# Designs tried in a protein design run: designed miniproteins, single chains, continued (5). Part 28

Each design is a single chain, and the fold is of that chain. pLDDT is the mean over its residues in the fold that is shown.

## One batch from the design tools (miniprotein)

Design m17012
Fold by ESMFold2-Fast:
Structure m17012 (fold): chain A 82 residues (1-82)
Amino acid sequence: DMDDPIAKAVYETYLLVWRARRENPEEGAKLLDLFNKAMRAIANEDYKEAIEYLEKLKKLLEELGMSTESVDKLIKLLEEKL
């Protein structure tokens, strides 16, 4: 549902990870693994675990010089579920 703020932030974060993987193939596997672990945690409503994986994803994206705005937004939305 495109009206769901979490679904929108997830999609924006997916696009960011996909771009990061294209630009940084060595780190791309780690970025995708962290993203997939976060998505699995969200699906299980394990929001605390999802936030932990997203924080690790954010740190790697910052090290690569990429914007983390979509990840920050997603983390904030998930914190509201705690």
Scores: mean pLDDT 86

Design m17013
Fold by ESMFold2-Fast:
Structure m17013 (fold): chain A 118 residues (1-118)
Amino acid sequence: AALALADAGASVGDILAAGGRAGDFAAGVKAVIRRLLELGLLAEEDARRLIAAIEAGGTVEIDIEGDAPADLRAVRVTFRVYDAAGELLAEGVAEVPADAPQEVKDAFRALLGFAPPP
């Protein structure tokens, strides 16, 4: 189930709906982080730290900022991973650059659940 959800390219909305620290949620978040790294929308060091913190059993939080899904320039996704004491282990921010190729913008839109993949 967890691997199937991650492999299917689950959107951030789908991952949030799965809930908390469940294996499905952790696997889905790692898949999203890897996809954002592939698209060049997340820094490699941030992606590496986030994945390591999740694999160490950290609690993941995802914040989506923006109210203009037709204009992805206003949309920002922040990932934070905390330890059992509530200390921040890793943080990363993904946003689409103004000059990003259309395929990257379309992939980011699909990942956020705004539109199906083309």
Scores: mean pLDDT 66

Design m17014
Fold by ESMFold2-Fast:
Structure m17014 (fold): chain A 58 residues (1-58)
Amino acid sequence: GPALEAEVRRLAEEAVAAGLAGNREEMQRLKDEALALDPETARRVLEEVERRAVAQHV
């Protein structure tokens, strides 16, 4: 539901932020947490957030 999708998005955004900060261990932990909640939603949201981050920093 919407609450689960919001939590997955929060974790995905934190994961990308951790990656950009050079904290790869924290990034992987947050990605794994998002995937554990809902693998299908997490894959979609992580892909979206990562694409936006690349567009912003490249």
Scores: mean pLDDT 80

Design m17015
Fold by ESMFold2-Fast:
Structure m17015 (fold): chain A 60 residues (1-60)
Amino acid sequence: SPELEKIAEETKEIMLKLSEENRKKVEEKATELQEDPSLSNEEIVKKILEIAKEILEEEE
């Protein structure tokens, strides 16, 4: 969906601002979310963005 594509692009922009270590943390959490069968693809994408934003705020 266009909304999910926008969220994915925003996440990508945040990932480019993060340190390599913090990018790996986001990727690890994303993998954990993808392994949760109770979560939809939309919920996973949104949660990954929220996690990336939180990590970015802690890095700044």
Scores: mean pLDDT 81

Design m17017
Fold by ESMFold2-Fast:
Structure m17017 (fold): chain A 57 residues (1-57)
Amino acid sequence: MIDPSLTPDEAARRALELARKLIEEGKTPSQIRAEVDKAVPTVSGARSEIDRLIAEA
């Protein structure tokens, strides 16, 4: 669930943290993107960084 008090920067940070956790759990790129979008849908600005983390995994 999304906290409406989250700033864009905090939302991006949480999205990156979630992406790292899902990568460590062995999730596929599509699963990682789906879970991040579901949890923090307002982080479009962090998408390129998330894609980079997935590519490095």
Scores: mean pLDDT 70

Design m17018
Fold by ESMFold2-Fast:
Structure m17018 (fold): chain A 82 residues (1-82)
Amino acid sequence: LQEALRRAAEQVEREVDRYAEEARRAVEHLHATVPDFTDEDRERSLREIDEGRREVLADAEKARRGEEPTSPYLRARIEELL
């Protein structure tokens, strides 16, 4: 379990910035192409992406310490590696 938790945390840490950047590009594309996607929606979405990234990194750090992660995403990755 500890080894699986560490491997899942390391994989997530390597990929979180890439996923966040892809999400930010998607938000910018929506803002540019969808008239009903407001500046407020863009700002909120970008903040949610940043918050999600921080939560994922915090959860990965908990997994490294052997604590149970709260993220459903990280739990699924751990189960896959077991």
Scores: mean pLDDT 73

Design m17019
Fold by ESMFold2-Fast:
Structure m17019 (fold): chain A 120 residues (1-120)
Amino acid sequence: SEIERLKEEMLQVLDELIAKVDELIAAGSDNPELVKAAQELRDALNRLKEAIEQGAPVDELRRLMVELVRAHARFLDAAREYIAQQTDPEKRARLEALVAEVSALLTKLVQLFDKYIALQ
């Protein structure tokens, strides 16, 4: 069904997001604020993933999506501050690419989520 397809696509995007956030934690491991914000984002992603897998009610999914968007905003702030302090152009470019990939995947997740909720 369309609902099952959207659920599978959301779970795939969540797995990709978690992998990119883990890569970013490794790349920024020298910055405690970035690591903390990335870990909080990872926790929010895992909570939403588990809720979707368990077929949680729409109200709970909406709450978890709000938490995820807030965690992402905090992550972007920490990442931008860290990137601004980078003197190595190659490291800076890699970090900027990872942050852009995370933001693009989150945008895709939100679009899939809106479609999923509309079918409930």
Scores: mean pLDDT 89

Design m17021
Fold by ESMFold2-Fast:
Structure m17021 (fold): chain A 70 residues (1-70)
Amino acid sequence: SDGARSGRAAAEAGAAGDSAAASTGGHEMYKVSQTEEAREGGLAAARAGQAGDAAAVAKHGRISYEAGEA
């Protein structure tokens, strides 16, 4: 699904330390998510990316990916 694909992209970008790509993926996950957990994770990843917090981006991107796969 689009949500799972965006969640994967956000998690991978976060793990690689790419805050901008993780922020973009998090926003997309927030928009297309079918679960509250995936939506909140996507929003948190997007906000962390905008703030330049790479560790938070990686954590929230992974949560978005896992929730989007469920």
Scores: mean pLDDT 64

Design m17022
Fold by ESMFold2-Fast:
Structure m17022 (fold): chain A 120 residues (1-120)
Amino acid sequence: MVREKSASQTRVAELKKAGDTAHLDTPSRMTLEAGETATVTVTVTNKSDGEVEVTASAAMPGAVGSASGTVKGGETTTLTVELSAPAARTGDVVGSTISVTAVNDVGKVTLDVTTTWTAT
């Protein structure tokens, strides 16, 4: 079977060949107790000469929060995302993802960070 790339897949592949215009530094791993709210910080470094729009959002299930900002060329900013752990049974391991997307005039970079917590 010959697979055709969608327009979005083609743009992502071209962005990878051109290199990153924004650099994303995220926390490697975090543990949350079920029913607890915690704050996660994401550091974004813009390696381009222009402004980029940055959005960080938590994916369902079990996390809620989003943050956005603009980063000037060569500068670093910190975005703050609030995560709310769902109520779970004791001993359950629950995962959530935070998607960070940086957008400029030539493309976008998205980084997914997974966090886990154990219900107590």
Scores: mean pLDDT 58

Design m17023
Fold by ESMFold2-Fast:
Order: C-alpha cells, then structure tokens, then sequence
Structure m17023 (fold): chain A 59 residues (1-59)
C-alpha cells in the first residue's frame, strides 16, 4: 500500500525530514496519495510533522 511504501522510506532514514514532494519523488506516488498516507500515519502516531511541513519517523 501507499502507507507501507511511505513508512518504509521513513524507517530507512529515521532521522531525516521529508516534504510531501520529496516523498512522492522517492516512492513514485502522487503528492495527493503521499499526503493521505502521511495523514493516516500521523493520526497513528508513527510520523511527526514539523513547523515547516516536513515529515519524519516518530521517535
């Protein structure tokens, strides 16, 4: 799934922060699909969004 692809990439780079655009480019998914996946992961507490709108793995 898109959620699994986005999570796997964030788990590969657990200290890095990524924009929606960067995640879309790296996963081959659309920005809309990545945004929905990130909202689901954020709601589950698995990822964090910073003030600049970048996402990382929750630690």
Amino acid sequence: SAVDKVLALLEAFPTAEFSVRELAELTGLSQATVSRALRELEAQGLVERNADGRYRLAL
Scores: mean pLDDT 85

Design m17024
Fold by ESMFold2-Fast:
Structure m17024 (fold): chain A 56 residues (1-56)
Amino acid sequence: SLAERAIAAARAGDLDTAGGYLVGLGTRGDSEAVLRAGKATGDPRLEAGARALAGA
């Protein structure tokens, strides 16, 4: 899933790729999946980006 790919990329230190996968989740309107994935990355920048994509 895009969420799993985002988390894996973030854990590998590839924040640009992780952000791209979070944007992919956001374009589907899956706000809950975006928020969960962003939080699961453990990166505060990706978590903040996920909240913005979710419309929060």
Scores: mean pLDDT 79

Design m17025
Fold by ESMFold2-Fast:
Structure m17025 (fold): chain A 55 residues (1-55)
Amino acid sequence: SLAERIERILASARKVLASGDPVQLRVAVRELEEYLKTHPNPELEALLAELRAQL
């Protein structure tokens, strides 16, 4: 379902944030930007801002 997909994206991105790895952060930003082009979501947009802030 869409909700389960969003939950998995959120969980994955939180692990990347916790890692602090610049390579993982850049990849996560790119993947989330691409996803949001076709699936706009305020929670994911807020998460994208947090990922970008770590770069």
Scores: mean pLDDT 82

Design m17026
Fold by ESMFold2-Fast:
Structure m17026 (fold): chain A 92 residues (1-92)
Amino acid sequence: SEALRLANGAQFLLLAATVSLGLGDTETAVEMAEAALELALKAAELAGASEEEIKEIEELGKKLLEAARAGDAEAVKEYALKLMKAVDKAVS
């Protein structure tokens, strides 16, 4: 399904953001996190996710972006994992 394809893309970009930040590349980590959030929201919308599920993804995405901009690798890893789980739930 298209929703699952977009969700897989978001998960890949979340992993890439985490790796980029681990290498000290904050700019690339932020760009990949922004792209991941865009794909995650599109996937959730296509899957018919509830308003509550979409809001959860938006809130986790904002926390992820704040952590990435701050260079907080631990927080990026935590919020990336939570966002991956929220997206998986929304498209299941």
Scores: mean pLDDT 88

Design m17027
Fold by ESMFold2-Fast:
Structure m17027 (fold): chain A 84 residues (1-84)
Amino acid sequence: MKKKKETLEKKIKELRDSGNAEIDREVARAQAEATERAQKLLEENPGISEEDAQAFADGEVARTRLEGQKRIDEEIEKLKKEFE
């Protein structure tokens, strides 16, 4: 099979584009859910500061993004192994 580089680059681009769109949707959902949880934590735990609640929300969003990026990177590595 010729055009391995062209096919690989196209599939990597498709994975990055589709994966990034999925991550953006997951991050938006995680941000909304984390914000709701942070508000609930503040209501249930008087010892928690607003800064702690915000740090929790930011951490959940960051975790969601990192997991999504790891998933995309693993799929790209599988593709590279398939072509070379």
Scores: mean pLDDT 80

Design m17028
Fold by ESMFold2-Fast:
Structure m17028 (fold): chain A 103 residues (1-103)
Amino acid sequence: SAKDEKLAFARGLLGRLVGTVVDNLDAPLAEQNAALDAEVARVKAEIKQNFSPELAEKLNKVLDEFVARVKAVLADESLSRLEKINRIFELEAEALKKVEEII
């Protein structure tokens, strides 16, 4: 269905953000944040192209909350690499649930 296609597309965008975070996890924090911000800008452009303005606004809110929480995890020097990865996947699952409620 059109809904299933939009959900699959949104899932793909979140997967790209998580992939960018994981791929840069061994880089300095400033470089991790720069890579994430660059991918967020690309994701927001694709949301604008593929969703109505009303849906894009709701999705961008979920995205902004997700990104803020991911950045907090990346900055937490008390967490191991594996603990950061696990928390990022938990945040992805929470964001996906919110996206499913919007679409």
Scores: mean pLDDT 90

Design m17029
Fold by ESMFold2-Fast:
Structure m17029 (fold): chain A 70 residues (1-70)
Amino acid sequence: GPLSEEERKRVLDLIGRILRAIGDILDAEKAIAEAKKTGDEAALKAAQAALAKAQADLKAAMAELRAIEE
């Protein structure tokens, strides 16, 4: 049936987490591009780690969202 009120609130919270993770991915990709342009290997390594974390956060939030739809 349709989502309950509690499930709807949880979906909104997960959408917020997804949007934050997407923002973090975009910021990390920009940082990677800038680090590559300047040759800053320390900044590149940090930006790549931030990208990996943001991608993991996105996958986790999307998995939780999919579980609510079942």
Scores: mean pLDDT 86

Design m17030
Fold by ESMFold2-Fast:
Structure m17030 (fold): chain A 56 residues (1-56)
Amino acid sequence: MKLYGAKEVADFLRSLGFDISEEEALELLKKLFGSDTIDEKQFEELKNLVLTKVGG
């Protein structure tokens, strides 16, 4: 089972044009999921939340 951390989340957000650090991504994960690592399902949920705000 694949786990995603602040590095992967920060890289994803930066690929969308967000100026976010790995440390800020870690804080976001703790705030949204209560964890410093998330599984593939949780990462999909995070991506959908972000894409909903950038999509029309």
Scores: mean pLDDT 79

Design m17031
Fold by ESMFold2-Fast:
Structure m17031 (fold): chain A 88 residues (1-88)
Amino acid sequence: MEAEKYFNEGLELLKKGKLEEAKEKYKKAIELDPNFAEAHFNLGVVLLQLEKLEEALEQYKKVLELDPNGKYAEEAKEAIKFLESALE
């Protein structure tokens, strides 16, 4: 799938520490598949590393909206707790 292609490009960039480029690839994956929970999760991870805390929080909340009992749900819940505490 085209969304998966951009997601995989984002993973390679993240592996190389290219956070801004990884962010753009995950955003492109989400543009092609807005319900791609793993892309929202990885975008949240990259945004957190870039210290874009409010944007990261929105991505983790989106993970729970799309897949509240899925593979990424527990990590998204923990990230949300951390970010809500950090943003007070």
Scores: mean pLDDT 86

Design m17032
Fold by ESMFold2-Fast:
Parts: structure tokens; C-alpha cells; sequence
Structure m17032 (fold): chain A 74 residues (1-74)
């Protein structure tokens, strides 16, 4: 399902973040932001009817932004 695909991408991003963010507090801030991004991605897909490919692109862009913000704070 489209939702399952989105959850698989979320799990992939979480695995990458765990490997790259060594500070537990920074990792928690990142994960909290990713949950907000996931909720918005699900809303866009399920409520706004956004195509899966566009939702996945949005999710990736927001992941890259969130990771860059955490790395800039280091």
C-alpha cells in the first residue's frame, strides 16, 4: 500500500539518522521532527490525494532539510 511504502521510507530515514547522529538529544530532536514530517506526508497523501511519488519526494526533501539543520547545530 502507499502508506506501507511511506512507513518503509520513514524506517530507512530513522536507520540513517541513528548511524549519523551520535548525540542522543540531537537524535531525539531529529526524530520528533521526522514524526511531524511523516504525519504531514500521510495527510497530503490520504486527505489531499497527493500522488505517492510526490509525497515521497516531499518526504525526502524534508528529511534532507531536517538532517542539515541538526548538522548545522553541531
Amino acid sequence: SPRQRLLEEFARYVREAVERITDPAALQRFLDRMVEIENEAIRRMEEDGMPLDEVLRYFREKFDEALAEIEAEA
Scores: mean pLDDT 83

Design m17033
Fold by ESMFold2-Fast:
Structure m17033 (fold): chain A 69 residues (1-69)
Amino acid sequence: MEKIRKIAEPEFKKLNEEMTQKAKEVDAESEKIPDPEKVRELTIKFVADSLIRIGDILDKAIEKVKEEE
């Protein structure tokens, strides 16, 4: 577990910075869109993309640990 955390931690830090920036972009874009359904779709897509990236980071960290052991 600790080895996976050590590999994933810098990637999660990068993801957090990217998510913060992306959230600001989504907020700015949603202010331009008068349709609440389109704003909801944008928000759902952002959350889904973020979750996929979290899974990808974990999968890559696990694979690196397997390669080193």
Scores: mean pLDDT 75

Design m17034
Fold by ESMFold2-Fast:
Structure m17034 (fold): chain A 61 residues (1-61)
Amino acid sequence: NADEYLEKAKKLLDEGKYEEAVRYFAQALQIDPTNKEAKDLLAEAYRKLGREGEALGVRES
């Protein structure tokens, strides 16, 4: 479910595995596209990767 993917993504983000974290946040948002926490953390992961355009796109959607 969305919460399971969100928890995995948070763990990956904490471990510095930003590309993998992006994948799991994206999966959480496929299940619940209105999840603000997942959107905020996905944008954070994109910023950590230097992908500012993707980070802005997440917050603007």
Scores: mean pLDDT 80

Design m17035
Fold by ESMFold2-Fast:
Structure m17035 (fold): chain A 64 residues (1-64)
Amino acid sequence: LTDEQKVAVVRAANAAIKAVEAGMTPEESEQLAVDVLKEAGLEGRATVEVDGDKIYVHVEARPA
């Protein structure tokens, strides 16, 4: 991954966290993260898990 693409992965993870905090479902937040990755020329997926007060986000990405 390029440095710009690495920044996009971090942005995707942060977008997913913010979406869940704003009341979106994990599934909706995962789709939003995937959309951020696509804008950066990446193929990937995100998995969002909520456990009480903790939000876990895992992002997998590769060049498209």
Scores: mean pLDDT 79

Design m17036
Fold by ESMFold2-Fast:
Structure m17036 (fold): chain A 80 residues (1-80)
Amino acid sequence: SAQDAYQQGLRLLSQGRLEEARAQFERAIELDPDFARAWHYLGEVLYALGRREEAIEAYRRAIELDPDFEEARENLAKVE
């Protein structure tokens, strides 16, 4: 499920396994494109991988899907 892929992505991210975490968050959004939290954590992973512009796009998508998502707004502001 999208939730299972998302949870696996979080575990991989906590282990510093960035490329594997990215694949799981991408899997989560493929299964549920409206999954704002998966878009947010995809942004976190992309930024950690040095893929800044893609991270910005992922954070913007998370905010578009959930305008009250404060953490995504804060992270977008930090990456500029």
Scores: mean pLDDT 90

Design m17037
Fold by ESMFold2-Fast:
Structure m17037 (fold): chain A 86 residues (1-86)
Amino acid sequence: AEEYLKKGLEALNNGDYEKAIEYFEKALELDPENAEAWIALGVAYYKLGKKEKALEYFEKAIEIAKKKKDEILKAIAEENKEIVKE
C-alpha cells in the first residue's frame, strides 16, 4: 500500500498523471480507507482536467477522514475540493 502511494506521488510530481492514477488505484485496492490516497487520486484527476472525478474522490476522502476523526486530512480534502470548484 505505502509503496504504491509513494510511486504514485513520484509520478504525480513528474507530471505522469495517468501513471500516478494507476499507482493510487493500486494503493486503494490494498487499503480502501486510505484518505491520503483518495486525495492524491483526486489531485491527479484534477491535473488531467477531470474535475467531476476529482470532486468525487475528494468527497470520498472527506467521508473517510470524518469516520477516522482526522481533522487535518478532512481539511486538506475540503480545501482541494473548493479549489477544483473554482
Scores: mean pLDDT 85

Design m17038
Fold by ESMFold2-Fast:
Structure m17038 (fold): chain A 58 residues (1-58)
Amino acid sequence: MTKEEIEKFVEEALKLPPDEREQRISELLRELVERGDWKAAEYLSQLVQEEDDKERLK
């Protein structure tokens, strides 16, 4: 999975309620790890961490 695909996925997930967002992100992360796509999994994790950090500021 490319960086662009991960970014698009995160953008779509951010439009969802928090519970659904967490589920979508968790499902994709698990699938990437199971496929051995560590680069995409790491990038997804980084984008999610940035979002979590911003949520904490509120």
Scores: mean pLDDT 76

Design m17039
Fold by ESMFold2-Fast:
Structure m17039 (fold): chain A 77 residues (1-77)
Amino acid sequence: SKEEILEELYKLGVEIGKLQREAMRLRKSDTPEDKKRLEQIEEEQGKLYRKVAELSKKVDPEEARKALLEGFFEGMG
């Protein structure tokens, strides 16, 4: 249903936001381990954004953006 798709977009937003919060912390460091983790975060965010694009085609674009952004800010804390 439309509600299920919007809920999934919200959840994807939460995951993206959590990764973004982690990335912001890691960017304060210059260790090889932290650089490798940042690359992994970039790859994971790319996969999540692909899922967002697929689901967003099935619902109203404004509702999709709202659900994603609400999830993103929740994930960011």
Scores: mean pLDDT 89

Design m17040
Fold by ESMFold2-Fast:
Structure m17040 (fold): chain A 65 residues (1-65)
Amino acid sequence: SSSISDKRTQLLANASSLRKETEEEVQRLLEQGDIEGANKLKEEGDKKIASLYEEAQRYLIQEME
């Protein structure tokens, strides 16, 4: 694999891992009745995941050039 392709793959893997970790922690907070904490964590996780996807998209564009 090219270095650019490898970086994109790693970013997507990191996004998937972060989503799973965020969902597991959100579920724990909901089970404890911390709805506000769960919502905040989900929003922060979603923003970070979106950032990783944007970075991965930049590497895809660079590979196509």
Scores: mean pLDDT 81

Design m17041
Fold by ESMFold2-Fast:
Structure m17041 (fold): chain A 91 residues (1-91)
Amino acid sequence: SFEELLEEAERRVREIAAGQPEERRDALLNLLREVMDRMKQAKLSEEQIRELIERLLERFREIAAITDPEEFRRALARTAAELTEEIDKLA
């Protein structure tokens, strides 16, 4: 189900953000939720959702390594834009 996919993805984001400030963890979780909601609204299949989650999580691992707050914010914004475009193309 969508709810199970979201819960699993949130757990994995918390693992990626382990040991980081709460603000950074929350930023990653908020982006995940926004992307997930957009995929739901676009009525993507569970397989399409799983594939996009894996790409988002790979990008989050890269972003979590960024120490500069401004670079972190820019990377999140770029990731949001890229995933949004990809979802819109599939819808």
Scores: mean pLDDT 87

Design m17042
Fold by ESMFold2-Fast:
Structure m17042 (fold): chain A 97 residues (1-97)
Amino acid sequence: MKKIYIGVALDPSLSREEQLRKGREIAEKVKKFAEKYKGNEITIYYVPTSDAAGEAAGLVYEAAKEVNPNAKLIGVRTKADEVIEKGKKNWEEFEKE
């Protein structure tokens, strides 16, 4: 079984409304990703930089969970750069296919 990791981090300098808008855009992309990799374990890491970031991560998790019941959400308090880099790599691999 393939383990797939998605990193979600939002710029805390953005307004709450813009952070939530970006979260919704990420949720749509993650839903398509979760549908493509249905049956694999998907772990979504998020960096809780703000309340809006946490809310956006929840939207991403719910979107993934609708199509992949094995989706998991984990908050990361440190190592934000590692979460972002792993997320970028996964998106690059997804776009190649």
Scores: mean pLDDT 68

Design m17043
Fold by ESMFold2-Fast:
Structure m17043 (fold): chain A 75 residues (1-75)
Amino acid sequence: SKLSNGTLDFINNFTAEDGTSFKGKSPAEVVKHYGNKEALYKDVLKYVRENYNPEAPEEELEKLAKEIVDEIFGA
């Protein structure tokens, strides 16, 4: 129910490789599209590298991506 601004930004602004948009969709619909955390993590990490701070340490970007994935899957 409570999503971070980072998670909301990803859902509202990311377009998957096949052209799928999740703008205005629930986290459950994102989970259905990706099926598992590993597949979602790859796309979230790409999104945060390009849109948040590309000069940030890789560890910081990886941590943010993991937090977004965990929120979407409800972990």
Scores: mean pLDDT 82

Design m17044
Fold by ESMFold2-Fast:
Structure m17044 (fold): chain A 92 residues (1-92)
Amino acid sequence: DVVATIEKITEQGIARLRAAAEAGKSVEELMLIMNEDAEEIVKAAGNDPEVKALAGRVVLAALVEALLGGSPEEILAVYERERARLVAEVKA
């Protein structure tokens, strides 16, 4: 139930981020979408502290890539990788 909801939010969030990147949105705008996506995961998990920590790490990894001068493509790749890891950890 929670896993299925997080998987759906992940699919929708990644699709939104890809669309925003294709539209030429700024790194700041992409980070805002990532934060909104992370909040939706946390809400879906009933504000579970473990899920909140996992979601925070996903956003932080993308932010670090952005601060190191990563391209939108590289930032999205980090975000997608870390989100896949979050889904795997929630399934376990």
Scores: mean pLDDT 82

Design m17045
Fold by ESMFold2-Fast:
Structure m17045 (fold): chain A 64 residues (1-64)
Amino acid sequence: GPAEEARAKGLEYGKKGIAALNRGDGETAAEYFRKAAEYFEKAGDKEAAQGSRKGAETAEKALG
């Protein structure tokens, strides 16, 4: 259903964010983690959404 599809997209964007971090691309990682958080919220997964937002903030700080 829609929540399950949203969760799958959240996981996909989260994996892309981690891959970007592993390449040292914090800007791209932050963008992907924000997308992951949006989809996890649509899925009703508050913990995963908060974790993804924290990941984005950490990636953004690594750039500044």
Scores: mean pLDDT 85

Design m17046
Fold by ESMFold2-Fast:
Structure m17046 (fold): chain A 64 residues (1-64)
Amino acid sequence: MTFKSPKGTSFEQRREGDTLTVTLTYPDGTKFTGEAQFQTTEEAHQQAVNLLKELIDKVNEKLK
């Protein structure tokens, strides 16, 4: 993974129809969830990458 998550962070990805949900669980139990809608598999892949980047950035900001 290009993105580096804090040690002990858990990552979960779920796809339901045209909705992609990504949940990042921090070691202290803090959760960050992102949702995106897509119409194609290519869009789903791009949305997943973008959500992961956003969630990891938010987690890193929380650590500061």
Scores: mean pLDDT 67

Design m17047
Fold by ESMFold2-Fast:
Structure m17047 (fold): chain A 87 residues (1-87)
Amino acid sequence: SMEAIRADAPAAVEAARANLEAAIANPEKRAPLLSAAGIWGAVAANSGDAEALREIAEAFEEAAKRVEPEVAEYLRRMAEIFREKAE
């Protein structure tokens, strides 16, 4: 039950990272790709895996270094939310 849900957390981390990389590479599709990355963050949050949430927060923080300031601010805010959920 809960352990089966937690086993999906690594896949959620990989999916979030993939969508963040796609969002960086494709500015014209950025909004839906960032939304998809956020959804995978929510999946990790629902799994209760604090480590997966920290990894997703780190991925959003690293992505923020590679985009324009307005997008970077949004990504840092999302990372903060995931870090808060990991506590």
Scores: mean pLDDT 80

